# Ledger of designs, part 105: designed miniproteins, single chains, continued (2)

Each design is a single chain, and the fold is of that chain. pLDDT is the mean over its residues in the fold that is shown.

## One batch from the design tools (miniprotein)

Design m7853
Fold by ESMFold2-Fast:
Structure m7853 (fold): chain A 112 residues (1-112)
Amino acid sequence: SEKEKKAKELLEEGKKAYALGDFEKAIEYYEKAIELDPKNAEAWLNLGNAYLNQKDYKKAIEYYKKALELAPDDPKIQALAYANIGAAYKLQKDYKKADEYIKKAREYEKLA
């Protein structure tokens, strides 16, 4: 659809901002992409990545979990989301949860 095309353009602009380290602008683009296409798991994953870099670990984990829910049959998204949830818990020094999510990531990496 036209909305999905515009959402993809916004997602790509967000990725460019992210690559430049402009996490605030990346978030703005990703949020606009999600408004147009709320079922795009990659957009939710990338929004989580931007919040992780802002050290908002709670929002990062929330958005990674949303990506997992939207892409249950995508091993690449599953592996990336689980790995990044593990990283967020490790940065919070919750090593038990970090290890649980990192183990899940490794299982999906074998399928990707």
Scores: mean pLDDT 92

Design m7854
Fold by ESMFold2-Fast:
Structure m7854 (fold): chain A 71 residues (1-71)
Amino acid sequence: MSEDVARIVGLVLRAIGAALDGDVEAMKEAAKEYAKLLLEMGVPKEEVIKEAERLFKNYPEAKEAAIEAAK
């Protein structure tokens, strides 16, 4: 659990960092990996979508990428 949590936090920070640097592709990649990791951990698709909407509310490209990866 702690290992998975650390990886989730790392992906979130990577997505935000890329957004601040203007690296849209790196931001979208990190957001997609975040959604995929949650699905691999057994989180339901609907919960992954809700978390992506909450976490990336100010980063529409990241939000869209994470939601598409969860579908």
Scores: mean pLDDT 80

Design m7855
Fold by ESMFold2-Fast:
Parts: sequence; structure tokens; C-alpha cells
Structure m7855 (fold): chain A 55 residues (1-55)
Amino acid sequence: MAKVKELRDKAEELRERAKELGEQAATSGPENQDKLIKEMQKVVEEAKELEREAE
């Protein structure tokens, strides 16, 4: 259970981080918007991988 719980907790943290990055992208100028969107996508992919591992 410990490993599954850790994976789920990390995935949840990454999901929250992705939401924060999305909000920052929405309020950022064009120079930073693309960078934040790419970071958000990367974090979402990491969360999906952890969720799959947690199964």
C-alpha cells in the first residue's frame, strides 16, 4: 500500500501543479505563455505515468 499511496499523492501534487501552471499561462504575456503551457503538458504526462503505475 505505501508505494501506491506515494504514487497517488505525487500524481495529485503534479495535477495541482499543472493547474497552477495553466492559471499562470492564462495571466502571462505571450513570451511566457508557451513556456508555461509546455511545462503544464510535461507535468500532466508525469502525473498520468504515476497514475498508471499506481493502477
Scores: mean pLDDT 79

Design m7856
Fold by ESMFold2-Fast:
Structure m7856 (fold): chain A 100 residues (1-100)
Amino acid sequence: VVEAFKALDEGKYDEAIKLAEEALKRNPENWQAHYVLGRAYFKKGEYEKAIEYYEKALELLPDRHTGVKAEVYRNLAEAYRKLGKTEQADEWEKKADEAA
C-alpha cells in the first residue's frame, strides 16, 4: 500500500483508488487500503462513500493502533461535517479525543 499513500500525498486520487483496490485483491482485510479509499473518495467530494471505507478500516484496524484510530475518527468527523451532519461529526471528534 506504500504506492497508494504516495498517490494520495501527490493528489493523484484516481491512482490511489486503483492501487488500493489492487491491494484489496491480495488481502481484502487490509485496513490501510480501506483507509486510502476513504481518503481518496473524501478528496473527490464523495463523502458518503468515504464514510463507508473509513468504517471498514476501523473494523479491521488492530486495537493497539490508537493513534491511527484517532486519525480515522477525525476523518469520519470531517466527512459527516461536509454532509451537514453536525451532531454525528461532534460524536466522532469526541471519540478521536478519547482515543488519542
Scores: mean pLDDT 80

Design m7857
Fold by ESMFold2-Fast:
Structure m7857 (fold): chain A 57 residues (1-57)
Amino acid sequence: DLVERGKRAFGEGDYEKAAEYFKKALEIDPNNEEARNGLAAALWRAGKVEEARKILE
């Protein structure tokens, strides 16, 4: 499961990899709130604040 892989990468501090997994999960299911929130969090932790804000809009 891509969301589980994203959560694992996030927990390990690999925010770029976490963002990649959450983004792929959203490509499969655009309404996946958990993946959307995970992507925003991962982008924010990676310092990509503007990208994170756009995901939440």
Scores: mean pLDDT 83

Design m7859
Fold by ESMFold2-Fast:
Structure m7859 (fold): chain A 55 residues (1-55)
Amino acid sequence: SDREDAERDIAAARAAPTAAARAAGAHGSVKMGEKSGDQELVEEARRLLEEGLAG
């Protein structure tokens, strides 16, 4: 469930029309992963943040 929720959130962030909205979504996922201790979630969110912003 948590993984599917993260994937859904990340997909929504990637689909966002502005870079600011994408960054906000990715940032939220990193924070959630840190809070829950899910290092894989943090790493995936960080990777997407870098890719999405790098363009």
Scores: mean pLDDT 67

Design m7860
Fold by ESMFold2-Fast:
Structure m7860 (fold): chain A 60 residues (1-60)
Amino acid sequence: AEVEPLIAALFDEDPAVRTEAAVRLGKLGDPRAIGPLEKALTDPSPEVRVVARTALDKIR
């Protein structure tokens, strides 16, 4: 999967979609995802925040 569609999915209305996007971005390890994932650390869903931090740890 390309990184750009996954970055867009980080801002989807469905928290399940945002959670999947963060997990997949972490697996891809593309540094272009760092900024968007840092924004996801302030997501209203605690699950999205946890997976975003895990993804950042994998990319960094």
Scores: mean pLDDT 83

Design m7861
Fold by ESMFold2-Fast:
Formats: sequence, C-alpha cells, structure tokens
Structure m7861 (fold): chain A 77 residues (1-77)
Amino acid sequence: MEEAERLLEELERRATEFRPGTQEELAELQRFFDEVLAQLEKLARESGDPRYRELLERARRIAEETRRRTEARLAAL
C-alpha cells in the first residue's frame, strides 16, 4: 500500500510542479504518467486489495486532467 501511495504522490507532484512548454516536454510527462500507471495497475492486479484500484483510478484522473489542460495551453501558444 505504501508503494502505491508513493507512486500516486510522485505523479501528483510531477503533475503540479512540471509545466510542459513544448510537445516534446508533454510527451516526456505522458511517458512518466504511463510508467506510474503501469506500476499501479500491476500492484492492483497482484494485491487483490480494492484500495490499490482506488489509487489507480485517482492517478488516471490526474494524468488525464493534466494532459487535457496542457494540450489546451500548448494549443493557445
């Protein structure tokens, strides 16, 4: 559980602290999100504990919202 919570925390931290200014930087952030989400998916599958699935769903929402917001911002440049 602590591992999944740390992964979510790192994803949230990166989403708030890193503001991509280019498509390349957005792609780098998306690769990071994909990596974290893959790790959370593995933990959810292996643990059988529904708490891991709740953290995974929260991480997915943060990643999607950050992507959408960043794409809109870059399109306005």
Scores: mean pLDDT 81

Design m7862
Fold by ESMFold2-Fast:
Structure m7862 (fold): chain A 80 residues (1-80)
Amino acid sequence: MNPVKLRLAKRVVEIYMEKTGEPPTLELAQKIRELVHASDEEIEEKMKELLDYVEKHFPQAADEVKRLIEEALKELEKLK
C-alpha cells in the first residue's frame, strides 16, 4: 500500500470540498479510486489523468491539485 497515493487522494477530496462546498462527484470519486488502485508503474499516468479531469471539469481546484501532484511525484522519486 503506497502512502503517497492515499495522501494525494485525501488532499484532492479536501481541496474539492474546500473550493466547491460539496462532496466529490461520482466521476471524480472514480478517478480518485483509479489512482488509489494504480500499480507503481501506473501512478504517474493516473495522476496526470486525474489532473486533466480536474482542469477540464473543476478548474477552480486545478492549480492546487497540480501542485499536490508535483509534490507526490517528487516524493515517489525519493522512495526509489
Scores: mean pLDDT 78

Design m7863
Fold by ESMFold2-Fast:
Structure m7863 (fold): chain A 64 residues (1-64)
Amino acid sequence: EDEERIERAAEQGKLAAEGFGIYSPEEMKEIARNAARGVLELKRRNPDASAGEIGQAAAEGIKK
């Protein structure tokens, strides 16, 4: 289930890249996948995480 959610986020990132023309669809897919992974790891440890904590987890996921 987590894998499916990560891949869904990656596909949404690809579509956004195609709309903006700033990043390649492949690059945006990887960025979205890494962000989703960070968020899911936080949610597994703290299901009640605040919006701020979720945003930070996404940013940390992208950095890795």
Scores: mean pLDDT 70

Design m7864
Fold by ESMFold2-Fast:
Structure m7864 (fold): chain A 104 residues (1-104)
Amino acid sequence: SIDEEILRVTRELIMLAAAILLRNSDEETRKKIIEDLRAAGFSEEEIKEILELSKEPLEELKKKAEELLKKLEELLKKDPRLSKEEAEEAIKVLREDVEEILKK
């Protein structure tokens, strides 16, 4: 279903965003991010996956994040439960959040 695909792509995008933040962070900040991920309900297996992603080149992570963002935008546009205005607003908010993370 489109809902399951939106949730999956959104979760993958959040994991990539966390990996980028971890890659650009000192040791103390990395510990805080990991604790925040646990508090947000990420499993130890998901945290391990994020840590492995953080070892990839930054430019590759940014490319993957942009590809997932584009996929999420297309899914939101196709969601029949969202008006055109609701989809456009959701896309705008998501793009602004992702671009802010990618600047770091």
Scores: mean pLDDT 78

Design m7865
Fold by ESMFold2-Fast:
Structure m7865 (fold): chain A 66 residues (1-66)
Amino acid sequence: SLEELREIVKRQIEALMKKYGLSIDEAYELLKERIDEFEKAGIDPETVEQMREALEKAYEELKKEK
């Protein structure tokens, strides 16, 4: 579900921050670039949209907590 995917992405952002010392904004940009690369590589548009929505929601929640 989108809710489950959102929680997974939220934990991925937190993991990138811890592993690489990134800010939340830097982790968001890195993941956004990866999704852009998937889109350019021809991944299904519906799948790309789900990934983008999950990333935006996870990023919004983490920003509210900061």
Scores: mean pLDDT 82

Design m7866
Fold by ESMFold2-Fast:
Structure m7866 (fold): chain A 56 residues (1-56)
Amino acid sequence: SYKLTAMSKVPSPTQKKLGLEPGETKELTAQEISDALGIPGGLGLKLLKHSGEVEV
């Protein structure tokens, strides 16, 4: 599982899909992240790391 912290100072679409408010931390699996973002496999985690909106 991954501990995710919302880094954006304003709500983003990605943060809302993950159920995160600005500055909130939530623990999710790679599968839960992919399901929340609507993309298969580990692609959700890769996308989050690239976006910089969420600390993994």
Scores: mean pLDDT 73

Design m7867
Fold by ESMFold2-Fast:
Structure m7867 (fold): chain A 99 residues (1-99)
Amino acid sequence: MENYIITGKSTVLKDVELTAVSDDEYEAEFEFKAPKSNKKTNLLVEVLSGGRVLASEVIEDVEPGKTYKLKLRVRNAAELGLPRGKVKADVIAYELEKI
């Protein structure tokens, strides 16, 4: 895996609804608008509930101001203590720099 450092917090989406795809898995589907910047950036996107990271993905070469549709799979829902039924999570994007 490439090494990254977090250089800034860019975007927060609140109350993203998770869709149950099995007894132990959820899917977070959301649209994310990349932050305006002077150059392409790398982003760490995290899905969080109660301050816990449920899923994460690194997106490379993100174009400034472009809208992306993302799907992140949340696995091991029972181990994470997620309730059955409707689950909401927050999505946070962090700006990354390669080291």
Scores: mean pLDDT 75

Design m7868
Fold by ESMFold2-Fast:
Structure m7868 (fold): chain A 58 residues (1-58)
Amino acid sequence: SGKEVIARVLSKETGLSPEEILRLVEEKSDEEAARELARRSGLSVSTALNAVRAIRAE
């Protein structure tokens, strides 16, 4: 699915596994997932939020 493709691309930028990224989006609100993703990576919260929303839209 498209969300798996986005998660793989994001994985390369963050160092997190695609499965971990998808789990964050599935288990948390957009804001909570974005904050956690940003905390674990070099992404800004706004960039992380855009990525989370893109995954959820698929």
Scores: mean pLDDT 82

Design m7869
Fold by ESMFold2-Fast:
Structure m7869 (fold): chain A 60 residues (1-60)
Amino acid sequence: GPPEAPPGGRPAPAGSPELIEQVRRFATEHLGLDEESAERIVEAFLKSTSDFGALLQELL
Protein backbone atom coordinates (compact mmCIF):
# COMPACT_ATOMS: atom_id res chain seq x y z
CA GLY A 1 0.00 0.00 0.00
CA PRO A 2 1.03 3.63 -0.39
CA PRO A 3 3.20 5.00 2.49
CA GLU A 4 1.10 8.18 2.56
CA ALA A 5 -1.95 6.22 3.65
CA PRO A 6 -2.55 6.04 7.40
CA PRO A 7 -2.38 2.63 9.10
CA GLY A 8 -5.86 1.10 9.08
CA GLY A 9 -6.08 -2.66 8.68
CA ARG A 10 -7.76 -3.30 12.02
CA PRO A 11 -11.59 -3.20 12.35
CA ALA A 12 -12.79 -0.70 14.94
CA PRO A 13 -16.11 -0.77 16.83
CA ALA A 14 -19.06 1.07 15.31
CA GLY A 15 -19.02 4.78 16.04
CA SER A 16 -15.25 4.94 16.39
CA PRO A 17 -13.75 8.01 14.68
CA GLU A 18 -11.11 5.76 13.11
CA LEU A 19 -13.76 3.53 11.54
CA ILE A 20 -15.73 6.56 10.37
CA GLU A 21 -12.55 8.00 8.83
CA GLN A 22 -11.87 4.73 7.02
CA VAL A 23 -15.41 4.54 5.62
CA ARG A 24 -15.31 8.17 4.49
CA ARG A 25 -11.89 7.74 2.91
CA PHE A 26 -12.97 4.54 1.18
CA ALA A 27 -16.03 6.27 -0.26
CA THR A 28 -14.07 9.23 -1.57
CA GLU A 29 -10.97 7.28 -2.67
CA HIS A 30 -12.42 4.05 -4.10
CA LEU A 31 -16.00 5.02 -4.95
CA GLY A 32 -15.04 8.50 -6.13
CA LEU A 33 -17.78 10.15 -4.09
CA ASP A 34 -17.62 13.74 -2.92
CA GLU A 35 -17.54 14.58 0.78
CA GLU A 36 -21.30 15.21 0.98
CA SER A 37 -22.10 11.82 -0.58
CA ALA A 38 -19.51 10.14 1.65
CA GLU A 39 -21.16 11.73 4.69
CA ARG A 40 -24.51 10.21 3.67
CA ILE A 41 -22.83 6.80 3.35
CA VAL A 42 -21.30 7.20 6.82
CA GLU A 43 -24.69 8.10 8.31
CA ALA A 44 -26.34 5.03 6.78
CA PHE A 45 -23.42 2.87 7.89
CA LEU A 46 -23.61 4.10 11.48
CA LYS A 47 -27.34 3.41 11.63
CA SER A 48 -26.99 -0.13 10.27
CA THR A 49 -23.93 -0.96 12.37
CA SER A 50 -25.60 0.42 15.51
CA ASP A 51 -28.54 -1.97 15.06
CA PHE A 52 -26.22 -4.84 14.12
CA GLY A 53 -24.02 -4.13 17.12
CA ALA A 54 -26.99 -4.39 19.45
CA LEU A 55 -27.88 -7.76 17.93
CA LEU A 56 -24.31 -8.98 18.40
CA GLN A 57 -24.33 -7.96 22.07
CA GLU A 58 -27.60 -9.86 22.57
CA LEU A 59 -26.15 -12.91 20.82
CA LEU A 60 -22.94 -12.78 22.83
Scores: mean pLDDT 66

Design m7870
Fold by ESMFold2-Fast:
Structure m7870 (fold): chain A 77 residues (1-77)
Amino acid sequence: MELEKLKEEAEKALDEYDRAIAAGTVTPETSQRAAAGLVVLEALESDDETIDKMLEQARAAGLDAIVEAIEKVKKVK
């Protein structure tokens, strides 16, 4: 997955969440996708050392969806 594509998908997830808030249609799935998207955007702006620390913390917390999102960022950087 290309870096630009990953960033675009993360931004779309956040936009979808904002639209769902405005429409009153927020679901647990929409909220989870938005949280993963936010982490992707943060990781894309971070150096490799910071990304490794984020991944370690997410794994320790058992946040599987967040771990997957960070690993995707590492594959495209």
Scores: mean pLDDT 78

Design m7871
Fold by ESMFold2-Fast:
Structure m7871 (fold): chain A 74 residues (1-74)
Amino acid sequence: DRLARIQAIDRRLLEEHRARIQELVEAGRLEEARELIAEAIERGQAEILAAMDEAEQARLRAERARLEAERALR
């Protein structure tokens, strides 16, 4: 079944891209994450973009908490 094979490949690629984008965002490698987002836009992969947004928000919250902790020490 051609459709089943395509769906399996798509799921694998989505999982790989989602994990990679999340890793890049968590590592602060935003430029590389943006490159993958641009690819996702061209390919119409809204699910990957949603996963990146969640990871980006989590990273920004962590960075904000770190800055607040640093300011408390000054």
Scores: mean pLDDT 66

Design m7872
Fold by ESMFold2-Fast:
Structure m7872 (fold): chain A 63 residues (1-63)
Amino acid sequence: SMEELEKAKEKGKEAAEKGEEELREVIREYAEQGDGLAAATAEGAAEIEKYKAFAAEALREVG
């Protein structure tokens, strides 16, 4: 049914968003490990954007 299909799409989106959040957390933790968040701002931001792009690409493939 259309309702079941919509529920499945919403579930998939939620799972993907949680995956992206987990990736961001790991990257943030890594960036903070040596130099702290402020020192890693430019490099950490670029790394996060890279993983956001990967997450978006994965969403496009499964969507």
Scores: mean pLDDT 60

Design m7873
Fold by ESMFold2-Fast:
Structure m7873 (fold): chain A 89 residues (1-89)
Amino acid sequence: MIPAGGGETPVNNIINAGVKEAVLIRVKGFTTEDLIGITGRIVDGKAYLIVPEDSFDYYVEKLKKAGIKVTVREADSIEEALQLIDEEL
């Protein structure tokens, strides 16, 4: 049983959108159990995503295999991660 995020395909949505760059924000201690799914935006051909730490390597590998340039940022909280996305938009 999947409580939330079970219908989400954020990585595939990014690949299908044809973006060339993705900024992945890792939040310390943030796991898939804490974040059901991925919070993110696609703006001007760039994707911005908050990715759970336990799924982070999977997302990096998948995006790189699709030919997308991946930039990694780190945050100490969800609030900091959202602020990083807001500052880049």
Scores: mean pLDDT 68

Design m7874
Fold by ESMFold2-Fast:
Structure m7874 (fold): chain A 67 residues (1-67)
Amino acid sequence: SGLTPREELKKRIVELLREKGAMSQAEIAEELGVSQATVSRALKELEEEGAVRRTKDGRYELSEGAK
């Protein structure tokens, strides 16, 4: 596909959260086989884009109705 490795990772995170619900940064890193630092950067971009949000429990989930 025409996606960069970072954009590919962001898409995989979104699909993972859609499948499994809210997950911590460590859980996402373990599931995808990437470092927590790599996941942290992708999650920051997704939060800035409004695609995911951080829960009160310190987990990440999809933002419904995000633009």
Scores: mean pLDDT 80

Design m7875
Fold by ESMFold2-Fast:
Structure m7875 (fold): chain A 102 residues (1-102)
Amino acid sequence: SDMLQQYRDQALYYLTLAVDYYQQGNYDDAIRYAQLAIDYARQSGDLSLLGGGYSLLGHVYRDQGNYDLAIQYYQLSLDYYTQAGDTAGAQLSQQNIQDIQS
């Protein structure tokens, strides 16, 4: 529907901003925009975008050295990518968990 497409477009927009802020080392804005992306992805029912938003939160907390939170967010990312049938996203989330535990 037009409403679901608008929510999906907003989720993708905020996820793109969150990635940009993350790459700049601006973790506060990366978290803020990732949470907005998650909210819109949830409203759209897009499980792959939910996976992406939670994956980005995993990246932020990993880079801050908060490995317990990073693993929790990567596990959420893995669950949503798996539900979406996004095998590539699921494999990356699982690899990120393994890299922290190594």
Scores: mean pLDDT 93

Design m7876
Fold by ESMFold2-Fast:
Structure m7876 (fold): chain A 58 residues (1-58)
Amino acid sequence: SEKEKAIERAKNAVKAAQALNRPDAAARATEYLKKAEEAKTSEEAEKYMQLAGDAVGG
């Protein structure tokens, strides 16, 4: 589903921040990942996925 894809992309943002050794970015991306997982709609999950990506510097 679109929500599952958004959550997967948010997880990838967290992994990218960890690989880049950016703990503050990883913490922010992880917060948005949790919000994406708790989202009730695909649109809300996609919003948090985008914010997770932005936190990593993309």
Scores: mean pLDDT 83

Design m7877
Fold by ESMFold2-Fast:
Structure m7877 (fold): chain A 94 residues (1-94)
Amino acid sequence: SVAALLAALDAARDAAIEALDADDKAAFNAAVTALVATATRLVGEARLAELEAQAIAAAQEAVAAGEIKSVKEALKLALETLTALVRAAVAAAL
């Protein structure tokens, strides 16, 4: 179901953020892989590429504005922004 995929998307984002805080590269890579797989099922590969570019741009803008001072904070913002964009795209398609 769409609801189950959205829950899996949130769980993968949370796992990726936890792995960043733990400096666990293997757990981070596994969580990001799960996030991408779930997001692809929700919006498709082409749309996900567009949303990934938007999330990266938002993180880069926050770094340039001095709002973010670390790579970990930039990665967290990108993960949170991507998840929010995927959720918004799914809601717009319903």
Scores: mean pLDDT 88

Design m7878
Fold by ESMFold2-Fast:
Structure m7878 (fold): chain A 73 residues (1-73)
Amino acid sequence: SNEEALERARRLLEEADAIAKSLKDPEKRLAAETAVGLGAIALGVAEIAGDGEFALEAAEKALAAAKAGTSEL
């Protein structure tokens, strides 16, 4: 359901934000924080539009970006 997708998106964004804030490299942190910010905007739009899948996709991308900041790249 849209409600379950929105709840999952919120949790993924919280995880992504926590990871982003832990990053020591300022460029990687900025990229991760930008992705989290875009995910938060998508969540707000999705809540108005009733499109939980849109929020979930954006949240998953934000989490991936944050995790990339912790990798060997």
Scores: mean pLDDT 82

Design m7879
Fold by ESMFold2-Fast:
Structure m7879 (fold): chain A 62 residues (1-62)
Amino acid sequence: GAAELRAQLRELAARLGVAKALSEVGPDAKITVEEVGDDKVRVTAERDGKTVTVTVDIPPLP
């Protein structure tokens, strides 16, 4: 249903955010994933005192 599709889109957005954050700080980073409202995912990666935050939009359902 629509809820399942939205959950899949959210997971894809989170994976994209994680990949981008890890590309900036390295693979051993501590990852925190947060929903920002109903339309965005914020990923924070922390490693060796460096913090990177990436925000990815969740595509709207058709």
Scores: mean pLDDT 79

Design m7880
Fold by ESMFold2-Fast:
Structure m7880 (fold): chain A 52 residues (1-52)
Amino acid sequence: SHHQQKREEAIRYTAEAIRLTGEIFDARLAGDEERAREYEEQLQRLLQQMRA
């Protein structure tokens, strides 16, 4: 159903956002500014996709 599809998308999005947030934190903690920036940009793209 339409609701099932939306739920699957929301679950995937939430899981990916959590993963990216953790990666940003880990990269910052390790002093890897470049990697942290890459993950921040990925998170922003994910947020942009949700806006559609």
Scores: mean pLDDT 82

Design m7881
Fold by ESMFold2-Fast:
Structure m7881 (fold): chain A 80 residues (1-80)
Amino acid sequence: SLAEVLARLDAVYQETLEKIKVASPEELDGIFSEFVARVRAIEDREAPHLSPEQQAELRRHVLERLDAVVAEIEAQRAKA
């Protein structure tokens, strides 16, 4: 279901935020790349099983989480 896909996306997002909190500046690019790869894998796996409306909702949640991760990375870099 979309709810299960969104829960998986949120789990990846929360794990990524925890990694950013303890990361050194040189680790941040790797953490971001891993997050993007994991999110793309979820979209690629789940999109064929979702309606167009559900795909649009998943995409909105993905973009929201991506923006939040970028903001956290920028905040962490500013501490260095």
Scores: mean pLDDT 87

Design m7882
Fold by ESMFold2-Fast:
Structure m7882 (fold): chain A 75 residues (1-75)
Amino acid sequence: SLEELIKKLEEEKNYDAIADIYMSLGREAYRQGRYEEAIELFEKAIEYAKKSGNDDLVKEAERFLEEVRRKLEEA
């Protein structure tokens, strides 16, 4: 399951892989118009990207988060 995969990646401290998973899930939720879910997923991506020290991914996730919040406010 996804939950088992994330748990294993956390035990391995593979935070980049977890951040990538949440980024992919967030983009899919955004594409489907599930903006509240996309916000939560991008916030998780930022959390794990920060743990991995991947500043580029933090900035990318922050840009998506801003875009989703903008869409939610305009709806």
Scores: mean pLDDT 88

Design m7883
Fold by ESMFold2-Fast:
Structure m7883 (fold): chain A 57 residues (1-57)
Amino acid sequence: MKELEELVREMILNNEPVDEIIKKVEEFAKENGIDIEEALKEAAKIAQKVLKELEES
């Protein structure tokens, strides 16, 4: 899921709203044949990691 990680990271760094991130993750999952629930779980983990990096820097 490297492409998903890059997508979520870019959107967070651009300060995109959570609703827009969710929409993009769902679109990515649908286009790549990934389970939407699984993609959203991975996106949430990536988001937590990126936000922690930004807050602890």
Scores: mean pLDDT 79

Design m7885
Fold by ESMFold2-Fast:
Structure m7885 (fold): chain A 61 residues (1-61)
Amino acid sequence: SIEHLKKALEALRRGDRETALRHLQQAASLSADEQAELFDLIETDPEKAIELLEKKIEELE
């Protein structure tokens, strides 16, 4: 759900990767490919992960 995406975004902004990953795993609004991309970006480029999450949340609202 969009709530899990917002919680993941808040966690990433705090530097709490474990909480962010937990919420992303519960986000039914993400496809498997979208989850995989976000998981990879959290490790390799967390700033882009934040941008992608913000964009996805905007698209759903």
Scores: mean pLDDT 80

Design m7886
Fold by ESMFold2-Fast:
Structure m7886 (fold): chain A 58 residues (1-58)
Amino acid sequence: SSTLERHSQINKATNKLIEAIEKGDKEEEKKAIEELRKLGLSDEQIDAIRESARLTVE
């Protein structure tokens, strides 16, 4: 279904965003944010993911 496909894409883009933040890759971070926005996530939801990623960085 379209719902399952979107959910899979969101998870993949979320993982890419987390990886980009962990690496300090600002270009990949921007790309992942754009993908999440295209998938219908709000800026608030994206910021929550970014906050979670920052808390994981050692």
Scores: mean pLDDT 79

Design m7887
Fold by ESMFold2-Fast:
Structure m7887 (fold): chain A 81 residues (1-81)
Amino acid sequence: MKLSREEILERLEELLKELEELAKKAQEQGNTDLYNEALSLIEEVKRIIELLKKGELSLDVAQTLLDLVEAQVKKLREQLE
């Protein structure tokens, strides 16, 4: 399924919110490694959003990066359960 730029941005912003919740959970568990991983992903997602808003990122690349971020968020979620 091909997403529009606006749909990709909306999904990335939802993933940012989820990552902030996962970072808080990792911090509450005292898991510094997972906390730092979540913070690193937050910074990466923010960069992708910025590049996409500036038109410096093709939709195909943005979709690929979204898929990769979603997979990393899923893995992080599973590690915190």
Scores: mean pLDDT 84

Design m7888
Fold by ESMFold2-Fast:
Parts: sequence; C-alpha cells; structure tokens
Structure m7888 (fold): chain A 52 residues (1-52)
Amino acid sequence: EEAFEEALEKIKKDIEWIKTNASPEYQKKYISFLKDLIERAEKGREEIKKVE
C-alpha cells in the first residue's frame, strides 16, 4: 500500500515536470506509459489480496 502511494506521488511530480519540459509528442508517450504502469499496479494489488 505505502509503496503504491509513493509511486503515485512520484508519477504526479513527473507529470508536472513533463508538462513543463517535454514536447507534446513525449507527453502523449508518457501518458501511455503511465496507463500501463497503473494497470500493472492494479494487477499487483489483486495478487497481494490472494496471498493475504
């Protein structure tokens, strides 16, 4: 749980940095990456529920 919150906080800061410093093309690519990352995090939570 705590690791997920830390990752989410980092992602929010990275998004702000990307909005300021990256091109629109890179922003689209990064958003796609974040969607994949969130999906994997959700799958990880499901696996943890099976163990606990």
Scores: mean pLDDT 70

Design m7889
Fold by ESMFold2-Fast:
Structure m7889 (fold): chain A 96 residues (1-96)
Amino acid sequence: SDTELAARGIRKLREMSEEEKKEIQKILNEVLDRVVAALDADPRLTPSEKARLAMAFAIDMVEETIRAIAEGLSLEEIKKRLEQLADDWVAEVRAR
């Protein structure tokens, strides 16, 4: 079912209007920038650790976006889900 969910999300993304795709790109950029800023503000992390953590988050963010699209969520719902993912992820990193 995970493979079918991913395939459905990717197909739906391809079928989106150019305007909707640009809005998703804007949401992804805003959420990623927020996480990168939080990592850059953490004095415990080396530049190498910041880069690896940013990459790990980017992968999780893309997976969650594809899942949300597959579930038929609106752009506003996708944005809220990704913002919550970012908040939870940053809190988890800070707790370590």
Scores: mean pLDDT 88

Design m7890
Fold by ESMFold2-Fast:
Structure m7890 (fold): chain A 73 residues (1-73)
Amino acid sequence: SKKAKEYFEKGKKAFELGDLKKALEYYEESIKLDPNNWEAWENLGMALKGLGDEEKAQEYLKKSRRLKAEKEA
């Protein structure tokens, strides 16, 4: 989806600017539209780690690794 890619790119820009909360919001919208985008799950996990939510970060990073493995198999 073009809209999912737009949210993902906005999330990346927010992350680069250090706006981790805004990055989270954009990545969440991206995965709602394209739940198989492993990079969006990875970046969402990294943003959560930056905010100190280690447990949820690990959960989403595992989700990302699983999706990436399934795509590359």
Scores: mean pLDDT 86

